# Ledger of designs, part 77: designed miniproteins, single chains, continued (5)

Each design is a single chain, and the fold is of that chain. pLDDT is the mean over its residues in the fold that is shown.

## One batch from the design tools (miniprotein)

Design m18838
Fold by ESMFold2-Fast:
Structure m18838 (fold): chain A 86 residues (1-86)
Amino acid sequence: MTVIVVVKNATEEQRADVRGAAEAGEASGGTGTVEVKGDTVTATMENAGPGGMIAAIGVGVQSELNGGTFESKTEGDTHTITAVGG
């Protein structure tokens, strides 16, 4: 499966968490790429295992707990987690 994590208005800690999620995807035999543009950080994990998905959900939940927002969307084999930093 493909997992995409997008964090808008990301803090330094959230940027580190997104990189960690990409690394979890790679550890499962997939690929992880991280792109930073301004305050937005995006990780794309192809062939992500359960570890990559759990890490992605964790990023979303942490953003919500810090006063931001979190939403998830599934289209076919692609799962997208979108969060806004606080």
Scores: mean pLDDT 78

Design m18839
Fold by ESMFold2-Fast:
Structure m18839 (fold): chain A 56 residues (1-56)
Amino acid sequence: MKTLLQLIGEILRIIGEMIDLDLLYKQGKISQEEYNAKKAELQAQIAALKAQMDSL
């Protein structure tokens, strides 16, 4: 229960970061290169967390 709740919390945090990143990119406040790099990193983190949840 506690571990699953922590994993869900981390996923929600990363989703929030992705939304903020998309907003910054659409506002022209970050470069396409930075946007692509950070988005790939966030997607990798979500994939790792999903793998951990599948193991529970």
Scores: mean pLDDT 80

Design m18840
Fold by ESMFold2-Fast:
Structure m18840 (fold): chain A 76 residues (1-76)
Amino acid sequence: MEEEIKELLEKAKEYEEKARKAWEEEKYEEAAEYTLKAGEYAAKIASLVSEEEAEEVRKRAEALAEKLLELAKEKE
């Protein structure tokens, strides 16, 4: 369990870093994709506490990805 949690945390951080880098480079579509992947791993960790927490994590990641996709459209 502890090792599995560490792997999920590492993956979540990896994708968060990729999302941040893409956002800084104004690659908002890529930032949205990485945000969703980071949210997926974070939700897996949250599901160890409760499914409600996992759902909240997923919703937050989806909301952020939606905003990033809107920015991508505004950038033409």
Scores: mean pLDDT 80

Design m18841
Fold by ESMFold2-Fast:
Structure m18841 (fold): chain A 40 residues (1-40)
Amino acid sequence: HHHHMKLEEEGKKAYEAFQKALDLRRKGASPEEVSKALRE
C-alpha cells in the first residue's frame, strides 16, 4: 500500500523482535528460540 507507512511499521516490528530476542537470551533460551523471535 504505502511505502513510508510500511517501512516505518516494519522498522518498529524489527526493533521489538530484537528486544524480545535479547530478553530470551537473558533467560537462557536456546539459539533456536532466539532466531524464532527475530523472525517474528
Scores: mean pLDDT 71

Design m18842
Fold by ESMFold2-Fast:
Formats: sequence, structure tokens, C-alpha cells
Structure m18842 (fold): chain A 95 residues (1-95)
Amino acid sequence: MGLELAEEILREAAAAPEADEDARRVAEEARRLVEELLKKNPELSEEERRLALASAAANIAGKYVYEKYGEYDREKAIELARKALKLILEEEAAR
């Protein structure tokens, strides 16, 4: 996904509805992808890491929506990604 979409999702994440089961699955996959990225690139800034989480959530949400509904729905993918990223950011804030 483009950087602009990742930035939009990151800005709106805090205002997203609470994570449902689908959003929790997306959040888990996004965390795993970014954890692997960080193992190879430990020098990434906090901003780059957050953008990577938003980008991963957007890509995974898009795939999930396509598989579930048989067609890519951008609005549903963005909503799912925002819910997933909100969950990730809330977990980080608890540390």
C-alpha cells in the first residue's frame, strides 16, 4: 500500500471502533510481519515502525476483505485496518 494510505490509517486509528475478531486477526498478522522486519532492520525509527504497522495492517486487511467478500472493497479494508492498528497502538501504550 502507498505511504499516503498508511499515514491516513495511522492518523485515524485512535478514533476507530473497537476491534472485532477480524481486526484482532489482522493485528496479529501485522505485528508478526513488523517484528520480522525489525529483526532485520533494528535501526528503524519509531515513526518508520508505526508506518510499517499501518502499511502491514492495510495490506492484510485488503487481502482479508477480498477473501471474505470475493472482491476488493477499499472502504471495508480501511475500516478493518484502522480497527487493527488501534488495537496494536493501545497494547503499546500499556507498556
Scores: mean pLDDT 79

Design m18843
Fold by ESMFold2-Fast:
Structure m18843 (fold): chain A 90 residues (1-90)
Amino acid sequence: MYKATALVKARTLDGKELLGKVEAIIEGNRAHAKVTNLETGQTAEVDVEVPGGSIEEAIKAAMAVGLGRASGRPVDVDKAEVLELKIEEL
């Protein structure tokens, strides 16, 4: 089981750039994450499943879903990038 904290840059489908913070608990191929839109302070909690247990891919998926929910704007997951990532084994 891992705890991951990440700073992530994303872009909405209409071209707006977003910065978010992701705090996730990762167990196997599942992650429970809290995503914060750093511009507005809005938060969303999301559960994501990432086959293969890639922490970076889990963070990008959580950011896309959570930031879309927190901002009310759809996020282009293919343009999400992890700027900073801290991982702690639990």
Scores: mean pLDDT 76

Design m18844
Fold by ESMFold2-Fast:
Order: C-alpha cells, then structure tokens, then sequence
Structure m18844 (fold): chain A 57 residues (1-57)
C-alpha cells in the first residue's frame, strides 16, 4: 500500500539526512495525512530502519 512506500522514503531520509522523527511527523501533517496514517507510516519507517541498511551512497 501507499504507506509502505512513504515509510521507505522516510526511513532513508531519517537515516541519510538525519531527519528527526518530529520533523518527519510535521512533513506528513503538511502533506495532509491523518493522524492515524502518520503513526502507521512512522512505525513502518522505524521498523525498516531496524531491519536493514538504508543507504543512498
């Protein structure tokens, strides 16, 4: 689903750019996502960061 794709992007941004979780939440709120959807995306992003190596370089 769309949430998984967004979570993958956020995991990379948080890992590579050093974006804090609070900032990621603000970005999703500005994008118009609901509170429940934001929490699901953030939980999946954290899970992806724990499971593997998120790298761009």
Amino acid sequence: MLEKEIAEGLALMMGWVGMPVERAREVLEEAGMSEEEIEEVLRKAEELRRRGLERLA
Scores: mean pLDDT 67

Design m18845
Fold by ESMFold2-Fast:
Structure m18845 (fold): chain A 50 residues (1-50)
Amino acid sequence: SFYDYLYDRGVPISTIQLALDAVNNGKKPEEFKPPLSGMVQLGLEIKKKE
């Protein structure tokens, strides 16, 4: 899952929660600064495949 992917890479749980909330609420990557923008982009790509 997207959560497991970020957790396994050592991303803080608070940052993972922000990325998940952004993806689930239809936010766009450009609304955020790196590295969070890249996490939102990845989450949207995973969601498109499912």
Scores: mean pLDDT 79

Design m18846
Fold by ESMFold2-Fast:
Structure m18846 (fold): chain A 85 residues (1-85)
Amino acid sequence: RRERLAAAYEVITEILKLASEEKDPEMRKELIKVAQELARAVDEYRRTRSPEAEQRLRTNMRKAAELFKKLGRDDIAARLEELIA
């Protein structure tokens, strides 16, 4: 659905904003990496609409949700989990 793609781009923007505010260089690098991988998965799904691209998108969203739970950002993690469902 169009709503899920728009929400995914919103989450990517939030991750990049958090990365810009992060004081730990290693955590900033990991946030940027997660955002880049999620952006690539969204772009591939938008381009191909293939089942393989959808699975890659879901996998990257789950990975991002796990990272945000570790950061104590349960709000962003819940939003990502809703996009997977």
Scores: mean pLDDT 78

Design m18847
Fold by ESMFold2-Fast:
Structure m18847 (fold): chain A 96 residues (1-96)
Amino acid sequence: MKKELEEKARDLLMKAVQALKEGNYEETIKLAEEAVKLAPDSPIAAGAYLVMARAYKKLGNKEKAKEYADQAIDVARKTGSETLLEEAEKLKKEIE
C-alpha cells in the first residue's frame, strides 16, 4: 500500500468513528467510503466497512448493514485482522 494514501485513509476512518459516536450516520458512511477507496483490501478498509455496517444498523437499513458487515468479515479475514474479524462477526449476528 502507498503510505500517504494509508495515512489519509486512517485519518478518514478516525473521523468516521467520531461521527458515528456523535450520531451523524450519513457523515460516518461518507467518510468510511472515502477510507475504503484510498486503502482497499487493508485493515483500514475492514474497519471502515465495520463502521459503515454500524451506521446502517442505526439507520434501520438491515440489508446494507449485513452487506457491509460481510465486507468487513471478508477483508478482516484476508488481512489477518483478528480483532476486526471478531467485531464484524459479532455485529453480523446482532443484525441477523
Scores: mean pLDDT 87

Design m18848
Fold by ESMFold2-Fast:
Structure m18848 (fold): chain A 60 residues (1-60)
Amino acid sequence: VTAEEIVELAVEIVLESLPKSPSLSEVARRIAERLGISKRTAYRLLTRNLGEILRRVALA
């Protein structure tokens, strides 16, 4: 699992959820489900890449 894969999936999930703002926990759950990793691992990867995720969402 790469940082780019996490960022792309997180951006897609956030944009699909609009206008509802999903929690980081909900985004982590969906990433974990799609990639077959633990929710804890997905959450850590999300928080490490949060700035890039927010930047790409803002540009969408």
Scores: mean pLDDT 78

Design m18849
Fold by ESMFold2-Fast:
Structure m18849 (fold): chain A 56 residues (1-56)
Amino acid sequence: MSPEEGRGEAVLATIEDYEKAGLKISKEGLERMIEEARRAGNPEAVEKAQELLDKE
């Protein structure tokens, strides 16, 4: 597994952990996650973070 692929998976895992804990990710945090997911080439992670940002 490439380090870049792991970054996208880490973004998804972080979002899931926050959702399970009932915690809100800040707008700034979501924007950073979108940037990391784009850099990792993970469209699923980008879309997931964008959906949460749009709910704000």
Scores: mean pLDDT 74

Design m18850
Fold by ESMFold2-Fast:
Structure m18850 (fold): chain A 65 residues (1-65)
Amino acid sequence: GMAGEGAAKGAAAGAAAGGARGASTDVQSFNLMSGDREGAIRAGEAGAAGADAASAYQNGTLAGS
């Protein structure tokens, strides 16, 4: 078992996913204020994709330990 290493990796992946979502949300807010609805939608999709990638990597690492 790699519980300690998995916890540290999970925290890093969670922070990265949170950061990506946060940044995406800020860009969405800015684009909505500027009237760029398409830009806001794209930013949301990019943030979601980043979160999914982080989750998949975390799960792969835990399964491999």
Scores: mean pLDDT 55

Design m18851
Fold by ESMFold2-Fast:
Structure m18851 (fold): chain A 90 residues (1-90)
Amino acid sequence: MKEAEELLKKGEEALKEGKYEEALEYYEKALKLYEELGDKEGVARAKRALGEVYREIAKNGNPEYLKKALEYEVEAGVLELELAVEKVLS
C-alpha cells in the first residue's frame, strides 16, 4: 500500500528534523489507513513509530508523554509478537 508507506516515510523525515507534531500527524494517518486495510504488520509499524515520537517528546522536557510512548510501545510489541508466532506456526 503506497499511500500508508509514503506517510510512514514522511513521518520518519519529520521526526529526524525534530518536527514532532508533523511526525505524529503522518504516523496517525498511516495507522488509520493500515487499520482500515486490516494490515496488522502496518498497524504494528505505525504504533512503534508513534511510540518513538512520544518518547522523543518526553525526553525533550515533556515527561508526561512517556505514558503515551509506553502505551504505543506495548501495543506494537504485542502485535509484533502475534505476527512472529503466526510466522513460526505456519
Scores: mean pLDDT 85

Design m18852
Fold by ESMFold2-Fast:
Order: sequence, then structure tokens, then C-alpha cells
Structure m18852 (fold): chain A 56 residues (1-56)
Amino acid sequence: SANIERGIELGELYARSGDLEKAIEAYEVAAKKAEQEGLPLAERARRLKEEVESKL
């Protein structure tokens, strides 16, 4: 759980700094891990990824 939460936070930091590709990668990894663990964080990570992708 903590690793997934850190992945989302890392993605948010990249997005804020303008590193959109790294943000997408971080969110994608977090989403896949959350999905494997059955955590609702998977939906949040996918939403954040899509939001960043819309800016590319």
C-alpha cells in the first residue's frame, strides 16, 4: 500500500514539475500494482494518468 501511495505522489510531483511522461509512467505503475492488490487506489491512479495524457 505505501509503495503504491508513494508512486502516486511521485507522479504528482512529476506532473507539477512539467515532467508529464514521467508522471504518466509513475501513475501507470501505481495503477497496475493497486489493481493487482485489489485497492481502490487503482482508479485514482488511472484518472490521474488520463488527466496528464490529455495534456500531451
Scores: mean pLDDT 80

Design m18853
Fold by ESMFold2-Fast:
Structure m18853 (fold): chain A 71 residues (1-71)
Amino acid sequence: MSEEEVQELLEDVRRTREYVEKLPLDEETKEELLKMLDELEELIEARDYEAAHELAGKLQEKLKEALEKIE
């Protein structure tokens, strides 16, 4: 993965964190999502893009489930 791609991923994680922070989710779900984002950022910084990709997939699924529960 290129350095530019890594920087873009870190920016995406930061934007997603801001998005989650503003969502009207229960505190438990919000904390869980934020912890996953923190772990994802650490993996990207470590350049473990394989583990980062796997965690990102899990995060997307969890975020989708959380958004469905709001309705």
Scores: mean pLDDT 79

Design m18854
Fold by ESMFold2-Fast:
Structure m18854 (fold): chain A 68 residues (1-68)
Amino acid sequence: NAALEAALAELEALRKLPTVSDWQIEQHRAALALKYGIDPEKVGASQETVDRIKAMADAGRAGARALA
């Protein structure tokens, strides 16, 4: 369960920032699920948000390859 523990530790670090909103935490939950390859439900993120972030990341990588 090292991946989940790492993701939760990163979320706790974000909560200590003075201006972090619930919306920002939700985005970070989804990003951490993608980063550590864990089930979005285990970090309180929706699969839809994870899919959206993944699609944006994939588009970014495709753009970088096209510019190389």
Scores: mean pLDDT 70

Design m18855
Fold by ESMFold2-Fast:
Structure m18855 (fold): chain A 62 residues (1-62)
Amino acid sequence: LSEREKRILDAALRVAQRFGSGATLEQIAREAGVSKATVSRLLRRLGLSKRELILLAVQLAA
């Protein structure tokens, strides 16, 4: 994963911890310091849904 992708995954984990199932892509983008379009492009590139992104972030957490 690139540095930017790692930041998005870390942001997804933090947002999920704060908002649970109510977490949005906009909140993840804001937390990561990127646009919502950037997060959406990452999801398309990886073939993941928002839920799957959050699960991946949890799995990659130390």
Scores: mean pLDDT 79

Design m18856
Fold by ESMFold2-Fast:
Structure m18856 (fold): chain A 120 residues (1-120)
Amino acid sequence: MIEVTQSGGGTVAEGGSRTLSGKVSEPLSKAALISWTAKAAGEAERLVAMLGKGGSWLDPRVAGRATISYDAAANTAYLHLSDLRVEDTATYYLSVVGYSEEANGLGGATGEGTTLTVTA
């Protein structure tokens, strides 16, 4: 069963950078899709970035400022955000979805969330 443990949040001044990370308990060869979502206070949860076997997608709000990556040797997914803006303040969730032999189908996990606060 896939588990996700997140880290890398905290408080950062506007214009700074931060890398959010999530360690996956199983190799991502069993996880077909990685996604980062963000939930800001009073707003709906939004998709920020996706990485799959066929490529990646970035939300236009962060395109040019964000990188999504995966380190196969460390089983760790990353979301690097640069040129941070107050609007990037949110709790970020890493989700992984892949094939599970035990379930004979799709399995997945979502991390507990990492809060990033960007100050003006």
Scores: mean pLDDT 80

Design m18857
Fold by ESMFold2-Fast:
Formats: sequence, structure tokens, C-alpha cells
Structure m18857 (fold): chain A 55 residues (1-55)
Amino acid sequence: MRVIDLSDFTPAEQERLGAAVDAAIRQAKADGLSDEEINQRVLDVIEAEAARHRA
């Protein structure tokens, strides 16, 4: 799956994805997670949005 290919997303989807990623990073930092854990949270958010796009 092309998780990083934003050209497959609409402008509205890109806006939502950006907001979701920003929120995930903010929460992970508040939780005191390492950069490695933050990266995992971001990937999970992107995968969830990609799965919704397929539906």
C-alpha cells in the first residue's frame, strides 16, 4: 500500500489527515513517548485513514 502517496487523497482528506497526524503527535508528546513511538502512532493514523479511503 502507498501510505505516503498523498496524490491518492482529495484536498479534504489531506486536510483531515494533516489534522489527525498533528493531533497524534501532540498527544504522543504529552504522553512522553519517544520519537520511535511517535512515529508508530503517526503510521497507525495514516493506515487508519487509508483504510477508510478504501471503504
Scores: mean pLDDT 73

Design m18858
Fold by ESMFold2-Fast:
Structure m18858 (fold): chain A 69 residues (1-69)
Amino acid sequence: SEERRRQLAEEVAETVRDLTGDEEAAREVREAILAGDYERAKEIAVRALREAGHDETAERVARRIDEVA
């Protein structure tokens, strides 16, 4: 549903912003999820989180996106 997609976008964007401080990556992830482009959202989120040293969170976020897609 649109509401689930919006909630996912907010959750993932907030996680990226809070853990990496990369507001641009957080915004791009939000936009990708809202557009239904889950592969792009995973690529951006996983890259940003791994570059910040949050490998386990990156795996969890990717799994979370796959559950909604």
Scores: mean pLDDT 87

Design m18859
Fold by ESMFold2-Fast:
Structure m18859 (fold): chain A 96 residues (1-96)
Amino acid sequence: MEEAEKYAKQALEYARKALEAIRNGDFDTAKENLTKALKYANKAGDIYADVDPEKSELLLKASFLLTVALSQVDMGDREGAIEAVEGAIELIEKAL
């Protein structure tokens, strides 16, 4: 649990940094932080899969939204990227 919570907190930190970068129009920094957020969300989700299926599902949904945000950043859709990252942050917070 403590290890999964640590990864979920790291995912949250990087997702928040990505959101800030998107709002500032810094899409390169946003992609870097989204990629890190996705990595840690997946790590937390994998650990929770065997011990807390509800938290695992929240992190799986967050990972999907982070992937959507990466695609929207690549398309230059700042508004859609913001909505996707905000949704992912909310789901990660519920998993903590």
Scores: mean pLDDT 89

Design m18860
Fold by ESMFold2-Fast:
Structure m18860 (fold): chain A 67 residues (1-67)
Amino acid sequence: MEKLREALLKLGLTEEQADEVVNAFKEAYEKGSIGEALNVLAKKLRELGLTDGQIAEVIRAFLEELK
């Protein structure tokens, strides 16, 4: 989760916004598949005003943390 949080902060999100996104992702991942969690992550980031390119970079950072 540290790489995901750092990527969010680097894109200009506040600590509160970054923690909100991380918590939403954790909840989705616990309830369903990684694909569902990634969809929740992308939707939440879009709602916060991030571009599709920025969202793709955040997802990449998260996948790097998994492996």
Scores: mean pLDDT 77

Design m18861
Fold by ESMFold2-Fast:
Structure m18861 (fold): chain A 81 residues (1-81)
Amino acid sequence: SADEAAELLEKAIRAIEEGDYEKAEEYIKKLKEVIEDPKVAEQVEKLLRLYKEAVEKGDELSAEIYKGLALLVVAVYKVAS
């Protein structure tokens, strides 16, 4: 469901912020499975991977942009579902 997608997105973001990249990967995979629209699922996965890369590099501006875009995509998906 869209609510489950939103919860998994929060868990993935938290895992990335904590540096638990194994747990982040698990949540990203689950998120991709619960988003029924494959194009939305691919876009969210891409944005979360870009977010993780930005966090790893210490690029705070890019991290906030990718995080914001991932949150926006899931919010739009939730409203459209």
Scores: mean pLDDT 85

Design m18862
Fold by ESMFold2-Fast:
Structure m18862 (fold): chain A 73 residues (1-73)
Amino acid sequence: MEREAQVALMRMQISVSRIALRTTKNPEVKKILEEIIRLSREAARALEAGKVEEARKLQEKVRELLKEENELS
């Protein structure tokens, strides 16, 4: 139940970041968004595989990258 909700949130993050990636022209922001998409995809896979600790570390990295993206945007 909690795991399925977290997977849904990671998939939502991928969708939002893909939309942002299509609209931005800033190459630094593009690089950060690509990394957010990659890590969010890995976090979703880790959650689906039951690797909860690995997923938490990946989710933390995504939060840090979102902060960087916001600072550059």
Scores: mean pLDDT 82

Design m18863
Fold by ESMFold2-Fast:
Structure m18863 (fold): chain A 108 residues (1-108)
Amino acid sequence: MSPEERAQKLLDEGNEAISKGDYETAKKLYEEAIAIDPDFADAHYNLGIAYLKLGKYEEAIKHFERAAELDPSRKASAYYAIGLAYRKLGDTEKADEYFKKAEEIVKK
């Protein structure tokens, strides 16, 4: 099995863990996928979701930013998720900024 195939399998297993509400297991599986493929945009995005669900908002933002850098097709979703995380942190100005950035992408 190639490293890329193994990283994809770990992503799929993490997605199953998310669907079951097992956010700690999902986090671990996505971290293992990223350890194999550090530029795996989907793994960074989904790790961000796991951190959001765990209330780890600053960690979530870092992984959403990385996902947006790695995959332009993820930018709108990542910026919206960053906005949600900033709102949870009480930074309403940054939240509004990122929601506007996400809207600008989807309106093009």
Scores: mean pLDDT 88

Design m18864
Fold by ESMFold2-Fast:
Structure m18864 (fold): chain A 58 residues (1-58)
Amino acid sequence: SEDVENAKRVLEAAKAATTPAEARAAKAEGQRILETSDDPEAIELAKEAIEAAEKVLA
């Protein structure tokens, strides 16, 4: 569950993002997990991270 641990950290980073640069970094990492992970839990967490980051960028 390394992917799940990484996705959880990315989601935390996205939720904590206060600048566009932080949000873009979190979104990029979430996108990477979404593209490369085979773990459904990690994929769902990555989607949440991308959505959280996009809210900061809106």
Scores: mean pLDDT 84

Design m18865
Fold by ESMFold2-Fast:
Structure m18865 (fold): chain A 59 residues (1-59)
Amino acid sequence: ETVVPATAGEKGHAASIAKAAQAQGLATTTKTWAERDGKTVLVTTKNGAEVVVEDAVER
């Protein structure tokens, strides 16, 4: 495994959270609203890894 800690991004934070949760034997699922390219999306994160990205439903 190659670790590049020079630039801490969203993936870096996700990895840190996953490691901390794993140390406590926790399985964590988080759903967060985010804006990407002017679109509102729902990001589902499980154990610090992005699993699903869903676009907001237009009405």
Scores: mean pLDDT 56

Design m18866
Fold by ESMFold2-Fast:
Structure m18866 (fold): chain A 60 residues (1-60)
Amino acid sequence: LTPAERAVLEALEASDRPLSVRELAELTGLSQSTVSRALKRLEKEGRVVRTPDGRYALAP
């Protein structure tokens, strides 16, 4: 995992709810573009899922 991917996963693990790109950027200190890139990679790897409302959560 890249440092950005790890930071995003840690933020999602600490959250009780799905998080938006903006919320993840605020929690991790990363830019929204960096977070979006990390989320795309993690989703492709099956580590996160996108919710119908456009948020992200850890895959079961």
Scores: mean pLDDT 84

Design m18867
Fold by ESMFold2-Fast:
Structure m18867 (fold): chain A 82 residues (1-82)
Amino acid sequence: MEEEEKKKKEIEEEAEKALKELKEKLASRGLDLHPEDLEEFEKLREEAIKILEETGNYEEAKKKLKEGLEKIKKKVEERANA
């Protein structure tokens, strides 16, 4: 249980760091995250934590975050190029 709580904290910290990096990367291109993108990110964070809670698999939770962030990034870029 203690180990699982530590891993959840690590996933939350990785999610926050990844969001900050995504915001900085998009800002360098003159792009911003919309409220809808932030809501999608919150759902993604919850899904990653749920994976960790249900499976105990940190790598699977991290993969979910990475894949979801790539989808958010692609959506922002596609919206900006439309």
Scores: mean pLDDT 79

Design m18868
Fold by ESMFold2-Fast:
Structure m18868 (fold): chain A 57 residues (1-57)
Amino acid sequence: GLSELLRAIGEILRLIGERIDLERQYKKNPSEELKKKIEEIDKEIKKKVDELKSIVA
């Protein structure tokens, strides 16, 4: 329903915000650990977007 859709959107926005913070950290001091964290957040965003598509199907 609509509540599930809004919740999923909220979670995606939160993850995007977290990714922005990690990108800022990576630009200041690049590390493999930060790169992996960014890659994992990108995977989680994709998963949440796929879940969003399932809700609206």
Scores: mean pLDDT 83

Design m18869
Fold by ESMFold2-Fast:
Structure m18869 (fold): chain A 67 residues (1-67)
Amino acid sequence: EEFEKLVEEAKEAIKEYFLNPLDPSARRRALEEGLKLKSLNPDLYKEIVKEARKEAMEEARRRAEQA
């Protein structure tokens, strides 16, 4: 439902920020979507941030290997 969509949107926004930390639009989306999740469930927000960071690091590694 709506909560599951909010969690997915927050995770994707935070992951994009970790992949593109110098992109102001990615930073803004991560803050907006992350704040929505953090206000509803701060413990889940912390877990989503950790998972998004791991996924972003894996994606960055794959991009580096193919460059």
Scores: mean pLDDT 79

Design m18870
Fold by ESMFold2-Fast:
Structure m18870 (fold): chain A 69 residues (1-69)
Amino acid sequence: VDEADVLLALGSMYLALGKIAYKRGDKETALEYFEKARELYEQALALDPDNPVAREGLEEAKKFIEELK
């Protein structure tokens, strides 16, 4: 397991948690989780710039962050 794989897995977990919080109407918690997902996906992309899962996850997290602002 590479560092990039761990960061990607954590980013995906926080993205999922953000979506759950968003569905519950907990926008503050959702924003925190989406910001964490963004940071983790950015770190994963720093190690593996061409990872399509990390790129897609990052764009999705950014979209939710923008919607919650």
Scores: mean pLDDT 85

Design m18871
Fold by ESMFold2-Fast:
Structure m18871 (fold): chain A 86 residues (1-86)
Amino acid sequence: SMALLKITAKFESEEAAKKALEKAKKVAEETEGMIDVEGYLPSKTEGLVIGLFESKEAAEEAAKKMEKVLKATEGFVSVEVEIKAS
């Protein structure tokens, strides 16, 4: 069954949020089993990524890699990860 990944991250600056979002999207796009991924900036300092994956395992692998990239960004504040399998 497919899985939906939602990642919300907060940063100290707009530049940090933009850089982190670009890197996180790229990681998701490079993950085996990725169907679709969309990135948003709900505010200047907040990033949101929504990804659809072929399996829960693929979503979990993407989430792990994306969380690592987000946490490594200068100005990182917090990240929340949600995975919903259908």
Scores: mean pLDDT 87

Design m18872
Fold by ESMFold2-Fast:
Structure m18872 (fold): chain A 80 residues (1-80)
Amino acid sequence: GSIELYAAWVLEEYAKAKNLEPGSEKMVEYAKTLTVDDLRAMGYHDRAEDILEKIKELTESPERLKEALERYRENPVEPS
């Protein structure tokens, strides 16, 4: 759904901000340390808890993370 694409977009922007390759193992390890406060500091005030939960789901499943990032990269626009 839209929240999964939103989480993929957040991960792409997070990776860029940290100078990490999106979808890399290093990005996944850093993403696992994300908190709700980190997401709010990045400007994701609304739905920060839902976004974090989806990020956790994606980082626990390499195949699902790959699919979400590929789907975002096929249409690289900010999900509204």
Scores: mean pLDDT 76

Design m18873
Fold by ESMFold2-Fast:
Structure m18873 (fold): chain A 62 residues (1-62)
Amino acid sequence: SEELERQRQLAREIADTLLYVGEVIEKALKKAKEKGVSNLLDIMTPEEFKAELEKLRAEREK
């Protein structure tokens, strides 16, 4: 029972994290399609991706 509760808690945390990651990825993909580029790095660098993720997490905290 306790283990099951912990598993559900972990699943919720993973799901919440994936929501943020998915949102940032969707934005990057939309920009790439709009510009017709094949490389996502031309739209967003790893540093920018991390910054966007941190921003979403900060907004979620509020």
Scores: mean pLDDT 67

Design m18874
Fold by ESMFold2-Fast:
Formats: sequence, structure tokens, C-alpha cells
Structure m18874 (fold): chain A 70 residues (1-70)
Amino acid sequence: DDKLAETQGYVREVIAEAKKADEEKGKEVEKKLAELLKKAGSNPEKQDEYLEKALQLAEDTKAAIAAAKA
């Protein structure tokens, strides 16, 4: 659904930036986010919960990248 697709798009952008900052840490974040998005797609009754967790991890990652660039 659109919300899942939008979250996947945003998450992919965050992962790309994380990999540019630290490729190995970016891969770890990618793996964790992929698991959350897979659970969101496989568990419709808990989709919002998993999408919220994925967005939180993406925001935490984005904040860490911004801090590292400063």
C-alpha cells in the first residue's frame, strides 16, 4: 500500500546516506530496516507498528549521520 511504499522510499534514502557515511554501519541499518519492512508487509494487523519502528530507526540513523557530518 502507499504508506508502505512511501516508507520504503524514505528508508532507502536514509540507508544510502548511512552507507556513504559508514558502509558497514549502513549495511547493519539496512538489514534491520529490511526486517521491519518485511514484517510490516507480512503482518497487516501490525503494519502500522512495524512502519513506526522503521521510521524511528530511520530518523535515529539520519540524526547520527547529521551529527557525524558536523
Scores: mean pLDDT 80

Design m18875
Fold by ESMFold2-Fast:
Structure m18875 (fold): chain A 117 residues (1-117)
Amino acid sequence: EEALSRAAREAMARAAELAAKAAEAEGKPEAAELLRKAAEAFRAGKVAEALAYIEKADEIDPRLARAARSPLWGDPASRAAVEAAVESIKVPEAREHARKAVEIGRELHDRLAALVD
């Protein structure tokens, strides 16, 4: 597995933590635990393990897993799908946490794009 930069891993960890808070607000404690483990794994540099935890969370709630994976997706179609999934969340507190996770992904990709220009 390719090692990610520290900045990318931190962005992924923060997105997973926000998705975990969204899961708690939706009353999904099992998904929240998996997403917290994903955040810890990202910070430890265990990207494959972190992605496996997000995949398990996807089996519980695909919308929250998509929010946690938002830093991985820079293409417009994937980002539009993530935004649509987040806006479908009916619990306002959960939706705000998920929106913040998507913002972290956007900030990471905007920063990476600026470095390539």
Scores: mean pLDDT 80

